# Designs tried in a protein design run: designed miniproteins, single chains, continued (4). Part 95

Each design is a single chain, and the fold is of that chain. pLDDT is the mean over its residues in the fold that is shown.

## One batch from the design tools (miniprotein)

Design m15297
Fold by ESMFold2-Fast:
Structure m15297 (fold): chain A 71 residues (1-71)
Amino acid sequence: TEEGFREVKFALAQAGVEVTEEDASKTVEELKLSDDAMALLRRLLAKAGKFLRPDHTLAEIADILAEGGLT
């Protein structure tokens, strides 16, 4: 969702990574994110009770965060 994607964009920006809507369908493995960016995504997913996988897309991460924020 847009709200979840906003959280993903904010977290990645803290690690110096800028992403756009075109990147939403890419996996974290395809994006070759830094260790700092991966650590931030792992922390966000942990809040939703989920584990980050290399094959997770940014869109899937955004949806998980939006769903976790509603519960």
Scores: mean pLDDT 76

Design m15298
Fold by ESMFold2-Fast:
Structure m15298 (fold): chain A 56 residues (1-56)
Amino acid sequence: AAAGLAAAEARGAAHLPLIKQVSEIVEKLDGKLKPSEIGQLFQKLVNGEITFEDFK
């Protein structure tokens, strides 16, 4: 019952830097991104479809 928890926890830890990058992008854009756009942005960053540089 615990094997899936460890994998999810490692995945969550890997996402912490991406969450910080998204926060910085939102601040750079003066909060002009809608919550739905922020969600899509996070998912694209996680998938590697876009990079932090694409938003500078």
Scores: mean pLDDT 65

Design m15299
Fold by ESMFold2-Fast:
Structure m15299 (fold): chain A 99 residues (1-99)
Amino acid sequence: SEREEVEERVRRILEEMERRVERLLAEGREVEAAEETERAYLEIAELLREYDPEAAARFLRGAYAARAARWLLENPDAADEEKRAKLAALAAELAAELA
């Protein structure tokens, strides 16, 4: 079944992501860990889009959360107003993707 193949692929992506993220975090490579999470969740969201749209939407939200975390890690000294503007922009992008 194509659904069983998709479920197996999702499981493999999550397992690979978890191993890579754990290693990157142990090395203090937090930006790269966030990038790995974003990439994996975007791939999973695309795979699930036709089979489980609700699960796809959850992973897409997770990818955008990782994107926000990465931006904050790259911009630790950003002003509160700049942080709010970036979060609003990402929320708008996510809303457009979910429409």
Scores: mean pLDDT 89

Design m15300
Fold by ESMFold2-Fast:
Structure m15300 (fold): chain A 94 residues (1-94)
Amino acid sequence: MEIEKLKEAIELLRKAIEALKNGDYDTAISYLEKAREILKEVKGFYDAEKERAISLLDLAIEAIKQGNRDLAIDYVEGAIEVVEEMLKKLEEEK
């Protein structure tokens, strides 16, 4: 279950980047909010990584609201890297 949640979060974050590149900021924010809620529900001993990913998503949403698309993309890419690290740790503990 947790592995599938992290994979879903990564796919939502990738869709958010695509929406940002297309100028669809409302859709991008929707994908980021959905990924954020999934990350909050993930259980395990990666609270620091989870909190960092959520913080990066909060920063991305604020960057979108300020009209800074490139900064928002950078924050979402950073969040993807953190979530991929969480996924790797969880898969290696199988």
Scores: mean pLDDT 83

Design m15301
Fold by ESMFold2-Fast:
Structure m15301 (fold): chain A 96 residues (1-96)
Amino acid sequence: SKRETAIRMARLSIENAKKILEEAKELLEKAKTEAAKEMAELAIKLAEEAIEKAKKALELAEDPNADPEEALKLAVEAGVLEGLAAIALGVAKLIN
């Protein structure tokens, strides 16, 4: 169902985004270049936004009066932000 899909996607995004957030914070402390620092900061921001949207998706998915489409939409948006955070972290690692 859309509700079950939203829950699975949101939980996965929270798990992955938390790992990205931890790695990005570690990289930020060890950043050798300004460009690497900026990409690590971007990864942190995007990962935090992904976690926030994924948590909102879970809240809506657990509410029987909420639209499952809205929960799924937020879960997809969280997944996109998570993916962008992973790319930013990857770039930071390459240029550091």
Scores: mean pLDDT 91

Design m15302
Fold by ESMFold2-Fast:
Order: sequence, then structure tokens, then C-alpha cells
Structure m15302 (fold): chain A 61 residues (1-61)
Amino acid sequence: KTLEEIVYTPEEERKPEAWEYYQKGKEAYAAGDLEGAQRHFVMALLADPEFETARAEARLI
């Protein structure tokens, strides 16, 4: 598609618990709370080890 209007991650369909941790991690990261962001991403991976997006984000911190 030329527009590529969707920045959608299939991970939204994963376990709600893991997704909630991931969203909290992203919000902490945006606020500059790198330690909090890392903890939330790790919790997301503990709930869903195949949550690739959360794993990639955690590695950047």
C-alpha cells in the first residue's frame, strides 16, 4: 500500500496482561523513566516470552 496508514503491531492480540505492561513501558520510556520502562518491558516478557516488540524495546535501554 502506498499510504501505509497503519502502524499496527499484531502483539496487541497477545495476552492482555503482557500488552498492558508493554504500554506502561512505552509511556515510561517517553517520559524519560528508563528504569521504569525496562521493568515494564521485562514484566511483559515474563507474561508472554514471544512478545518480540517488548524484547526489542528492553534491549535498547
Scores: mean pLDDT 68

Design m15303
Fold by ESMFold2-Fast:
Structure m15303 (fold): chain A 65 residues (1-65)
Amino acid sequence: TAPALATRPPLSDAQLRAVVERILAALKEAGLLSPELLERAATVLGRTFGQPVERWRAAFAEALA
């Protein structure tokens, strides 16, 4: 039922979580973890991967809780 006619299909929930975990790990390692950078990352990821920005924000919040 999901539209699969695009050049690249949208990320699954599991793939989205994997991307979030990798980004959080990289930001923690670099000492750059901040709410502003997470908000920017969520916006960029939403635009890049076609998922709502709020879903990315929720995933970051879940991973940090």
Scores: mean pLDDT 74

Design m15304
Fold by ESMFold2-Fast:
Structure m15304 (fold): chain A 70 residues (1-70)
Amino acid sequence: SPLEQQMVQKIVDSVTKWLKENPDASEEEVGVKLAEVIEEQQRQSGVTLSRDQLHEVVVQVMKAYDEVKK
């Protein structure tokens, strides 16, 4: 849905900004931050992301992580 897609984009943008500010972050730290941002956005909106949208978020965040580490 459009609301779910907006939430995916918000989560990706928030974590990507955090990655740029924390280029030395470990994979574990990225995972914790991602989980925190997802939980906060779902709590605030009352919308639960589907498995496919959670997968999309993870893929986009890991791509950003790889770009920061290279």
Scores: mean pLDDT 83

Design m15305
Fold by ESMFold2-Fast:
Structure m15305 (fold): chain A 72 residues (1-72)
Amino acid sequence: MSAEAQAALNEGLRLYIQGRYEEAVAAFERAVEIDPEYGDAYGALAAALRQLGREEEAARAEKIMRELDPTA
């Protein structure tokens, strides 16, 4: 996992706890762009997308997360 991807995830989580879901999505999207195998970032992205009512996009992010670690 890259330090840049982890920093983007941490920024997104900070925004998420503040209720800034649109900004959290942008930060989580940056994390998955930097590290496309970063399952935790896809899980966080799905959670933020659900808060925004973007359920189809959230479901796709969850599917990718499960494909990266189907036993987690």
Scores: mean pLDDT 82

Design m15306
Fold by ESMFold2-Fast:
Structure m15306 (fold): chain A 110 residues (1-110)
Amino acid sequence: SSMERKELAKEALQELADLLKELLRNGELSESNRAILDSLSEEERQKVIELGEQMIEGLREIAIRQIDEGRDPEEVFDQLLQMLEDILGPDSPAVKAFRAHVEEFRKKLA
């Protein structure tokens, strides 16, 4: 049903946000993420991670709002994947993990 599809999409967005935050903390979003974190002091590293986590959470909240306003969850996931490819690169670990998670989710929506 439409309501079940929306709830599953919101759950998947939370799982994706948690995954991206974990990769961010570990310096595994991209090669640039690792290089940046390795160049910083402990205090600077914590600040950069906090800002990145806030950005990820903000994107999740915007995506949920769009789904609640009637946007197709698959279009929302495609938009987020395109944004991640543009920012992190198509071969980044974050994009590969996101893509795999979205494909598993698409199978549940079919």
Scores: mean pLDDT 84

Design m15307
Fold by ESMFold2-Fast:
Structure m15307 (fold): chain A 67 residues (1-67)
Amino acid sequence: SAALEEAIRAAEAGDVDATARAIAELEKQESDPYTLIRNLNLVAAAAMKAGDAESYTLANKRILELL
């Protein structure tokens, strides 16, 4: 989805605010928690590769809220 692509790009750029907004859009578009967890894990992986600890922590907190 466009929101997932935007979230990954924002996380790769280390843009915490853009990543948070894109995660919010993902949550609005996807009602299946399993698919949403998968997509949030991709965002977390992108943040980790970029060294963005804030975006990594945000994505993982959202995953934990779905479990």
Scores: mean pLDDT 86

Design m15308
Fold by ESMFold2-Fast:
Structure m15308 (fold): chain A 97 residues (1-97)
Amino acid sequence: KLEEYKKKIDEYINEIKRVAQAGVEAVRLAPAAAVPLVYDTAMKRIDELYNKALEYAKKLEELDPEVGKEYMNRIKKTYEEAKAALRQAAADVVARA
């Protein structure tokens, strides 16, 4: 169970990173008028993955509070970095228009 929950969290963290990278590239290539839609689509998917990862982290914390907190911190850090990257990419494109 412990290893199963860790694996699930790692899968969601990796997917958040992939969606963020793809979202940044899509935003960078978009016309300024399209940036809000591209940004919103990527953020919606990242939010879904973040919430799923948090549910597994809570279950992990029930089995091992220390390990659960460690994984919770990894999820939050990845989510914050993903949001920051997308915001910066969107701001850069809009500023150039």
Scores: mean pLDDT 86

Design m15309
Fold by ESMFold2-Fast:
Structure m15309 (fold): chain A 110 residues (1-110)
Amino acid sequence: HMERLKEELKRFVEELNKAAETGTPEADKRIAALLKSLLHPLVTRLIAKVLNEDPELFKEFVDALVKVAKNPNTSEETKKLILEFMENLRKYAKPELQEYIDKAIEEIKK
């Protein structure tokens, strides 16, 4: 199950990077729907567990979320969901990863 979740997270990073490049309304709605599902506390905690064991994937995931949030075509709803997800992920992240998330949140809020 953990290996499958890791593969799904890698696929999600690919989808986020594509969406950051294109900025379509359809891609925005898809990202918003996915983020809403990830905001469930049990799901966020499980994702944090996988990412805590893979710092490279963690950084790629956070970087992809930042790119989406900074795209001018990204809706305010999706941007708020990204910030909420990052804040929730931070609660379960290792200290070094919390610092990385804090930097990402600051970059989005500028």
Scores: mean pLDDT 83

Design m15310
Fold by ESMFold2-Fast:
Structure m15310 (fold): chain A 85 residues (1-85)
Amino acid sequence: APKLVLVTAKSSPRTVEATEAFARYLESKGIEVEVIEEEDAEAAREKFAELSASSDTAVALVEEVGGLPEIVAVNEAFLELVRKF
């Protein structure tokens, strides 16, 4: 099964909830999803950069922007995975 990693921050409970809901939706479509919850937004961005640079694994970063949870960054493998859906 295709695998996707979603990175978010515990400092935004709203973003964690949205990321978990998105993960459940993707799992319902046959994607294996791992959610990584870092302590804060800076740690989440660092984790996203690390995973994106060192892996062919599909990764997305979810942040709170203007009070709303948003996917703010994805790697090439994420775009390839979503396109094949």
Scores: mean pLDDT 82

Design m15311
Fold by ESMFold2-Fast:
Structure m15311 (fold): chain A 82 residues (1-82)
Amino acid sequence: SMKEQVEKAIEQFEKALDILEEGGDVREAMRLAGLGASTLPKDVRIELAGKLAKAQGSNEEEAREIVREVAKEGLDEAKKLL
């Protein structure tokens, strides 16, 4: 269902934020944020995907900041769909 897809996206964004908070692998956080973003409405999905593409070409510290922003924005947008 749509609700189950949104709940899974929330879990993926929360896991991405947890990884970043613990100083873990930014690439794993980026992967999870990307999975969460893929389930959101088209306009939001395109915006977040663009930010993640920028993170892929950034240094590690810049990538961490971008992925944190994406995960926080994605989490807020996903919660609005419930």
Scores: mean pLDDT 88

Design m15312
Fold by ESMFold2-Fast:
Structure m15312 (fold): chain A 80 residues (1-80)
Amino acid sequence: ALPVVPLTPESLAAVAAFEAELKRIARERFGTDDLSDQSVEEQEAIVEEAARRVLARTTDPALREQLRAFTARVLAIIRG
C-alpha cells in the first residue's frame, strides 16, 4: 500500500500535485509516464524532483512535513 497521508482536502491536493509533477517530469525526461522501465536511481531522482517542486510552492509547515514524510516512504518502497 502507498504511504498513508492524513485525509484533509489540503493533503489530498498536495498528493495530487506531487503525482502530476511526477508524471510531467517522467514524460519530459523519458517520454513516458510509466516509471517501471526506469532504474531505481532514475525513479528516485524523479520522485525527489517532484517533491522539490511541490515543496517550493507549499508554505504550510504541516503540509510540508507531511509531503516530506510521504516522499521518504515512496523512496523506501522504490529501494525495496
Scores: mean pLDDT 75

Design m15313
Fold by ESMFold2-Fast:
Structure m15313 (fold): chain A 133 residues (1-133)
Amino acid sequence: KLEELEQLVEQALKLVQEAIELVSDAIERLRSGTATNDEVIKTLEEAKKLLSEAGSLLIQASNLAQSLDEEVQSILQEAKQLVSAAISRVDDAIEALRQGDREKALKQAEAALELAQEAKELVQEALEKLKQL
Protein backbone atom coordinates (compact mmCIF):
# COMPACT_ATOMS: atom_id res chain seq x y z
CA LYS A 1 0.00 0.00 0.00
CA LEU A 2 2.58 2.63 1.10
CA GLU A 3 5.11 1.35 -1.51
CA GLU A 4 2.47 1.55 -4.28
CA LEU A 5 1.54 5.11 -3.23
CA GLU A 6 5.23 6.14 -3.17
CA GLN A 7 5.75 4.68 -6.68
CA LEU A 8 2.73 6.59 -8.08
CA VAL A 9 3.97 9.88 -6.54
CA GLU A 10 7.54 9.29 -7.85
CA GLN A 11 6.18 8.60 -11.37
CA ALA A 12 3.99 11.74 -11.23
CA LEU A 13 7.01 13.81 -10.12
CA LYS A 14 9.06 12.50 -13.08
CA LEU A 15 6.28 13.35 -15.58
CA VAL A 16 5.81 16.88 -14.15
CA GLN A 17 9.59 17.48 -14.35
CA GLU A 18 9.68 16.29 -18.01
CA ALA A 19 6.72 18.61 -18.80
CA ILE A 20 8.53 21.55 -17.12
CA GLU A 21 11.56 20.91 -19.38
CA LEU A 22 9.36 20.92 -22.52
CA VAL A 23 7.48 24.10 -21.51
CA SER A 24 10.84 25.78 -20.70
CA ASP A 25 12.16 24.79 -24.15
CA ALA A 26 9.00 26.20 -25.80
CA ILE A 27 9.42 29.50 -23.88
CA GLU A 28 13.09 29.82 -24.98
CA ARG A 29 12.17 29.11 -28.62
CA LEU A 30 9.38 31.72 -28.51
CA ARG A 31 11.75 34.33 -26.98
CA SER A 32 14.62 33.62 -29.43
CA GLY A 33 12.41 33.27 -32.55
CA THR A 34 14.28 30.04 -33.43
CA ALA A 35 11.18 27.85 -34.02
CA THR A 36 7.99 28.00 -36.09
CA ASN A 37 4.57 28.17 -34.40
CA ASP A 38 3.91 24.55 -35.50
CA GLU A 39 7.16 23.34 -33.87
CA VAL A 40 6.32 25.13 -30.59
CA ILE A 41 2.73 23.74 -30.69
CA LYS A 42 4.16 20.19 -31.06
CA THR A 43 6.40 20.70 -27.99
CA LEU A 44 3.50 22.16 -25.94
CA GLU A 45 1.17 19.28 -26.97
CA GLU A 46 3.84 16.82 -25.74
CA ALA A 47 4.08 18.75 -22.43
CA LYS A 48 0.26 18.68 -22.11
CA LYS A 49 0.24 14.87 -22.60
CA LEU A 50 2.82 14.43 -19.79
CA LEU A 51 0.87 16.77 -17.46
CA SER A 52 -2.37 14.83 -18.18
CA GLU A 53 -0.63 11.53 -17.34
CA ALA A 54 0.80 13.09 -14.14
CA GLY A 55 -2.69 14.34 -13.20
CA SER A 56 -4.13 10.81 -13.56
CA LEU A 57 -1.38 9.40 -11.32
CA LEU A 58 -2.01 12.15 -8.73
CA ILE A 59 -5.74 11.22 -8.63
CA GLN A 60 -4.79 7.55 -8.05
CA ALA A 61 -2.24 8.56 -5.39
CA SER A 62 -4.75 10.86 -3.64
CA ASN A 63 -7.31 8.00 -3.50
CA LEU A 64 -4.71 5.65 -1.92
CA ALA A 65 -3.62 8.39 0.54
CA GLN A 66 -7.24 8.87 1.78
CA SER A 67 -6.94 6.04 4.36
CA LEU A 68 -3.25 6.65 5.17
CA ASP A 69 -2.56 10.35 5.80
CA GLU A 70 -4.92 13.34 5.50
CA GLU A 71 -2.07 15.86 4.99
CA VAL A 72 -0.51 13.84 2.12
CA GLN A 73 -3.98 13.48 0.51
CA SER A 74 -4.54 17.25 0.76
CA ILE A 75 -1.12 18.04 -0.77
CA LEU A 76 -1.71 15.59 -3.66
CA GLN A 77 -5.18 17.09 -4.33
CA GLU A 78 -3.67 20.62 -4.43
CA ALA A 79 -0.89 19.39 -6.78
CA LYS A 80 -3.58 17.88 -9.08
CA GLN A 81 -5.43 21.24 -9.21
CA LEU A 82 -2.18 23.04 -10.15
CA VAL A 83 -1.48 20.44 -12.88
CA SER A 84 -5.02 21.00 -14.27
CA ALA A 85 -4.45 24.79 -14.22
CA ALA A 86 -1.08 24.32 -16.02
CA ILE A 87 -2.81 22.20 -18.71
CA SER A 88 -5.38 24.99 -19.27
CA ARG A 89 -2.56 27.53 -19.70
CA VAL A 90 -0.76 25.21 -22.17
CA ASP A 91 -4.05 24.93 -24.15
CA ASP A 92 -4.32 28.75 -24.17
CA ALA A 93 -0.70 29.00 -25.44
CA ILE A 94 -1.38 26.44 -28.22
CA GLU A 95 -4.54 28.32 -29.31
CA ALA A 96 -2.66 31.66 -29.30
CA LEU A 97 0.01 30.13 -31.59
CA ARG A 98 -2.68 28.77 -33.94
CA GLN A 99 -3.96 32.38 -34.19
CA GLY A 100 -0.38 33.66 -34.80
CA ASP A 101 -0.21 35.48 -31.43
CA ARG A 102 3.31 34.59 -30.23
CA GLU A 103 3.25 37.28 -27.49
CA LYS A 104 0.07 35.85 -25.91
CA ALA A 105 1.45 32.30 -26.32
CA LEU A 106 4.65 33.29 -24.45
CA LYS A 107 2.65 34.79 -21.53
CA GLN A 108 0.42 31.69 -21.28
CA ALA A 109 3.44 29.32 -21.49
CA GLU A 110 5.20 31.31 -18.72
CA ALA A 111 2.04 31.03 -16.56
CA ALA A 112 1.92 27.26 -17.26
CA LEU A 113 5.59 26.93 -16.22
CA GLU A 114 4.96 28.68 -12.86
CA LEU A 115 1.94 26.44 -12.14
CA ALA A 116 3.86 23.27 -13.11
CA GLN A 117 6.83 24.28 -10.91
CA GLU A 118 4.47 24.87 -7.93
CA ALA A 119 2.86 21.45 -8.58
CA LYS A 120 6.34 19.84 -8.64
CA GLU A 121 7.19 21.36 -5.23
CA LEU A 122 3.96 19.95 -3.73
CA VAL A 123 4.56 16.48 -5.25
CA GLN A 124 8.13 16.53 -3.81
CA GLU A 125 6.71 17.53 -0.38
CA ALA A 126 4.18 14.66 -0.52
CA LEU A 127 6.96 12.19 -1.45
CA GLU A 128 9.18 13.32 1.46
CA LYS A 129 6.26 12.97 3.91
CA LEU A 130 5.53 9.45 2.59
CA LYS A 131 9.18 8.40 3.14
CA GLN A 132 8.75 9.33 6.83
CA LEU A 133 5.78 6.91 7.23
Scores: mean pLDDT 91

Design m15314
Fold by ESMFold2-Fast:
Structure m15314 (fold): chain A 73 residues (1-73)
Amino acid sequence: SRGVAKAVALVLDAVGYELMGEKEKARQFLIDGARELAEEGLVDPETAEKAIEYANKGDLEKAIRYLLEGVRE
């Protein structure tokens, strides 16, 4: 539960920072959130790696989409 709450908080912080135009913070929190989601087993490691790849390319919306799609599975 604690790890799940942490993963969700990191992703929500990433979304909030992206909406505020804080791209560097959004990218950092999204990468941390993707890793935490994979560690908690909420997404496949491959899904997290793809999301991190998109985040590093600056495509935060695609990165967020990949993570959300993975969590729904």
Scores: mean pLDDT 81

Design m15315
Fold by ESMFold2-Fast:
Structure m15315 (fold): chain A 65 residues (1-65)
Amino acid sequence: GPPLSPLEARVLKALGGKEGEAVSVREAAERAGVSQATASKALDTLVAKGYVERTPEGYVLTGRD
């Protein structure tokens, strides 16, 4: 898949613990141990790279690890 920074990998891993569930920016930030602003930027990049999808319920893994 597209290359990930260490921050992007950490945020993606925080989502992986909730397979089948939408995760909010707040929840991703808490699990990754970063600010909501940092998590939001990482999630936007993960969406652009195709690892994560934005939904009305939150952010969901696309099945690309």
Scores: mean pLDDT 76

Design m15316
Fold by ESMFold2-Fast:
Structure m15316 (fold): chain A 73 residues (1-73)
Amino acid sequence: MEELREEHRRRLAGTEDPEERERLAREGAEELGRLAMKQTVPILKQLEEQSPPRNLDEMAALSQQVADQLRAQ
């Protein structure tokens, strides 16, 4: 994930066309979001099966647990 961010930054720095820079930035953000979801989904599913969230506060707590588990790995 961090490596992909650096790669996108390098690509943006190599492009002087503002239109292409904006396009690459949006494409990179979408790709990073997809990768974050791919890494998060298995952990989220496991935690959700143990304690299914009923409201937004519980969803926020579950998201924090997923983030903590990702940092531990």
Scores: mean pLDDT 65

Design m15317
Fold by ESMFold2-Fast:
Structure m15317 (fold): chain A 80 residues (1-80)
Amino acid sequence: MTAAELEEGRRNAVLALVVGYLRERGVPEEKAREILTLLHNKDYAGARKLMRELGVSEEELEEMLRRAEEEVDRAEAAAA
């Protein structure tokens, strides 16, 4: 795989985990899917607006991203 393919794979895994955490937090499935669509389209401003409307703070989002990064790192290590 190219470095770009590996980076995109990692990004997609992190984003999928963040959407999963949002759903576990009680974000409606339709809104979680909308956030995923915005993130896939690299509309980070739109995604952040929607998250704020749903009561997800910047701090909570950063925690979810950190948790997702750790999970992806662990999964990559386990798959090796």
Scores: mean pLDDT 73

Design m15318
Fold by ESMFold2-Fast:
Structure m15318 (fold): chain A 75 residues (1-75)
Amino acid sequence: SAMEALRRMMDAANLLHQALKTGELEKAAEELARKSTEDDVLDAARFLIGMFGEDVRPQVEKVVELVRKLREERR
């Protein structure tokens, strides 16, 4: 449902946001790779960039790339 999709996106966004605050990007990527779909991660990334602006884009995109690499390796 739309409400469940929003909840999953917000859960992923909270993990990403905590990583931006702590600098634990690799840890967040591992947790996102296990718990979230690729679409949830991408939606969360777009949400955070929209909320906080372009300054967070490099860190957010780094986490997204790490998630993709982890999914490829652990398929």
Scores: mean pLDDT 82

Design m15319
Fold by ESMFold2-Fast:
Structure m15319 (fold): chain A 99 residues (1-99)
Amino acid sequence: SVEETLRLEAEKIKEEANGDLEKQKELARERAEKWLEETLRSLAENGIELDELHREELRRIQEAYARALELALEGRLEEAVRLLRETEEAARARIAAAR
């Protein structure tokens, strides 16, 4: 589940940061950047070409993922999952409305 993934990733970040809160935020951002790079690579490998609207929405999801990891680090998992769901729903709605 998304909740389990966020929990496990937050635990890894806590271990790597060794109690440093600023390093936790940096690692959360790095994880989100890696997610975007892996997502773009996977889409390209499957022959999926993204227009600018899709790329902008993926960037918004990347920012939401970084924030969701920060919320998960604080033990606020329900808020983290809600943020990601709402961000994905908004992205789909904006893409649909642009057509």
Scores: mean pLDDT 85

Design m15320
Fold by ESMFold2-Fast:
Structure m15320 (fold): chain A 100 residues (1-100)
Amino acid sequence: SGREAAEREAREAGESARGGTGGSRTASAGISSTGGGVGAAIAAARAGNDPEEAMRAGGEGANIGGKKAVEAGLQGKSKEEIGKAAEEGSEEAARLAAEA
C-alpha cells in the first residue's frame, strides 16, 4: 500500500494545483509536474528516507512529469492531456521513490 499511497498523494497534489489556476497548456504542465514532485518527496519521507533523499525524489518526479508534458505538447495534445501526462509521469516517479 505504500506505493499506492505515494501515487495517490502525487495525483491529489497535481489535481489540487491544477484546480487553482485553469491556465494555459504550459501552466497546466508546470502545475501538474510540481504537484507530482511534492507527492514523490512525501512518499520518500514516509518510506523512511532522509530529507536529502526526499528532496531528490521530488526533483526527479518533477523532471519526469515535465518531460512527458513537453512531449504531449509537441504532439499537439490538449491542455487536459498535457496536464495528465505530467501527472502520470510524476506518479511513476513517486512509485519508484516509495520502492527505493
Scores: mean pLDDT 60

Design m15321
Fold by ESMFold2-Fast:
Structure m15321 (fold): chain A 68 residues (1-68)
Amino acid sequence: MLSEAEKERIRQAVLDSHLAQGRLTEEEVAALRAGAPLPPEVQRDVESALRSVEHARELRAEEEAARA
């Protein structure tokens, strides 16, 4: 499954996406990156992103196995 480093990259990407959409301020993103607790809305988006990446990896692995 996903490594801790991969999960961290996904968390950072979600925070950057929220910043780009104006849903979080630069100060809020900096605080969250420094270890502040994630708001429930952002936490749900991180969980959804992690699930999507894991599912995409499983599909890719199945395709590679089928083609090998």
Scores: mean pLDDT 76

Design m15322
Fold by ESMFold2-Fast:
Structure m15322 (fold): chain A 98 residues (1-98)
Amino acid sequence: KIADLALAGKVDEAENLAQQKLNKGLTDEEILRSVPLGALVPAKRGSTLPVPIDDSNFGKVRPELAAEFYENRAKQETNEKLKVILKTNAIFFNNFVG
């Protein structure tokens, strides 16, 4: 899957597939299970592109980078529904920071 490609060093392929998935439309649940590509791959640290993850990928995600991204995005978000989703993602990843 996309996260596995990114972690295997196939970053450009993972980025292209993640962009295609975003263009097809992510559900709220898929957004909740996504991390920015930069949280999976240090070379893409600034990337905000959402990559869906599963339980097999959690130990390979940098949860502090995912949490920080969602916290900062939520502070600037004006749409209340999206703000709640972003805050929920931040709380979720903060549980893995320690």
Scores: mean pLDDT 71

Design m15323
Fold by ESMFold2-Fast:
Structure m15323 (fold): chain A 100 residues (1-100)
Amino acid sequence: MVTMGDILRRIDNRDRDGFKQMLEELLDQAEAEKDEEVKYALLVEILNALRMAIERGLLSKAEAQGFLDRLEALAATIKDPALKARLQRLIDDLRAQVDA
């Protein structure tokens, strides 16, 4: 089970490949999730992990953009318009930080 503690440990140790693998596993889990509230919560957790990695300079701009593209695609599958809008705003805010 991937935890936020595991993610933070990968970031602190500069384990870029291990961090990317963990994010891909969490994104695959979110894609398979049928409960929209659980899916939303997972995507928010992934977004927070990605933000921390970006702030610590762990990922290249291209790698960060790739993860954001996948997050946007998954956000588009959320049927609840309020949850979708909230997630899209969080993604847009992080994308602006990456593109700066």
Scores: mean pLDDT 83

Design m15324
Fold by ESMFold2-Fast:
Structure m15324 (fold): chain A 56 residues (1-56)
Amino acid sequence: SADLERALAAARAAAEAGDAAASVTAGNQWAKLGGHPPVPSSSTAEQALAAAEANA
């Protein structure tokens, strides 16, 4: 749970900063830990965060 919370927090922080690559990376880490489908590598920061939150 702590790892999932940390990964999701990182995805949110990256999206707030407008860093699409960091958002995708953090979103994929969260998805891997939670057993959710991966975030597409072509995603914007907002799309990566939205995908992570939709599966939370």
Scores: mean pLDDT 69

Design m15325
Fold by ESMFold2-Fast:
Structure m15325 (fold): chain A 65 residues (1-65)
Amino acid sequence: ASRSASTVEEAVQYARELGYPVRLYPFGAPASWKDNARFIANNEQELREKATYLLKFGPIIVEKA
């Protein structure tokens, strides 16, 4: 399962529902990002840090790792 998030708070809620670890990538990312350049968050602190960074560039996808 995957969900799109436009805020850090949405990403945190989705990660809580999916369970850690989760992967993050930009919405509309090319296949190379999905396969090779995914950000893996093992806990809420890592998720908040990675989501804050990625959301500077647009919405993100949160999915179970």
Scores: mean pLDDT 77

Design m15326
Fold by ESMFold2-Fast:
Structure m15326 (fold): chain A 82 residues (1-82)
Amino acid sequence: SADAARAAENRALHEELLTLPAKERARRLLERLLELLKERGKEHLFEELAKYFGVSVEEAKELLIRALEDPEAGVEFYEKVE
């Protein structure tokens, strides 16, 4: 099924990404997110997110990369997650 195929693809990608340094992993995750948004015709949502935070699209990408490096970014004890 399409759902099972997509789950398997995402699992394989995650296993590959776990071998990479945190910054490189975050960059790959952002690239995959943008690809999925484009495939679903929702690339405008990223531009709307940038507008919502009052930043440029490039600044929004940098914020997402930081969040993806640390899934608990902004939490007081994020150092314990690493």
Scores: mean pLDDT 63

Design m15327
Fold by ESMFold2-Fast:
Structure m15327 (fold): chain A 72 residues (1-72)
Amino acid sequence: SPAEAERLVAAFLRSIGVPADDAERTARSLADEYADRLTPEDIVRNLGRILVAKGVLTEEERDAAVRAALAA
């Protein structure tokens, strides 16, 4: 669901240090764009992969953030 996608993406972003308000806005935008064609887990995993590719996260930081998000 879009609400589940928003929740998991927000938890992911907060776990990597994004402020709560910014995390919520970004999560809503991503849920609105992708939740009709991707699972919440796939949105989180794809976001993690992009952030590693852009040099924002290491692979270990990605794995920790994905784990934290999926536990939320």
Scores: mean pLDDT 86

Design m15328
Fold by ESMFold2-Fast:
Structure m15328 (fold): chain A 106 residues (1-106)
Amino acid sequence: KKLYIVHSLEEGKKLIDSLPKDKTIGILTPGQSPMAPLLIDYAKEKGHTVITGDGSLSLRDSITRVLKESDVVLFVDTGEESHIPFRLLIERIAKELGYEIVELKG
C-alpha cells in the first residue's frame, strides 16, 4: 500500500486520475482544509470509493482507520509549519502499518 504526499489540489487531482477506478482512496488533509471536500468530490466523480477522517474519533484513530480501510492514501501538505506535527503523525502510523511513503515533486 502507498501513502502519497501531494503539495497542491492540482497534484492530488492528477494522482487520482492515474489510479485504477476499483481502488479505494483515503484522503487526509490538515485541519479544516477547504481542499478536503474538493478532492473527495473529485475522486467520487472519477468513480472511486473514498475514505475520510472521522471527527468522532481521536486524530490518531481517525488516521489509522483511513490508512487501514484504503488501498491508496493521499495526504495534502501545503507546506505550513502548523501541519508538521500532523504530517509526522501520519508518516509514523503509515510506517507502522507497512505503507510505502511517496512524496510527489510538487
Scores: mean pLDDT 79

Design m15329
Fold by ESMFold2-Fast:
Structure m15329 (fold): chain A 130 residues (1-130)
Amino acid sequence: MLSREEQLLLLQAHVRLVQRIIDVMRRGLKEGKSQEEIRKEILEVIRETSKEIHEQLPHLPESPSDILSIIRTLILEELSTLSPEEQARGLALLDAFADLVSGRLPVSEEQIKRLEELRALLEELIARLS
């Protein structure tokens, strides 16, 4: 089981990751970059964030997919303390994030809005844990 300090560190790292992805998507769309170019930059940001987390928490895996799985599990556990409607919304936002990363959802203004909603949810969960 992760300590409260480790949980806060992981959630704060994920807030920063989501913000970096928003910035990459906004800039890429403004500059007319292809979906493939923007997605490549998103994957690079995810790899960098996973490496930074592993350097701070060496007992956690370095693999981006494993780190994201741990973070998803932590978020789902915290969501279980919310209303059924908020749980459903949170799950939908997490699934949209996973689909964006896997390329099942396109980079768009709609997905940027979903990432902003996910960031706000993560900030709320951090406040509850602090």
Scores: mean pLDDT 88

Design m15330
Fold by ESMFold2-Fast:
Structure m15330 (fold): chain A 80 residues (1-80)
Amino acid sequence: GEAVKKEVRELMKKIKDKVEEAVKNGLSKEEIMKIYFEEMGRLYAALKKAYKTLPKDEFEKLVKEAQKVLDEVKKLIEEA
């Protein structure tokens, strides 16, 4: 269970870091959205694996962590 939680948390960090870097470097919204959707695909694949692997309560906590990070990322893109 710990390996899949680590994978999801690393992917949450990657999506935020990559979007922050893209915004800082003045990339177009189209290029930022491309990065966002690519990283989102990876995150959802890891979350699907976590759903099958983790107890329900641990999975629900992980989803709440992911949703909070994604809300921050969306706000960053909207403010860019």
Scores: mean pLDDT 85

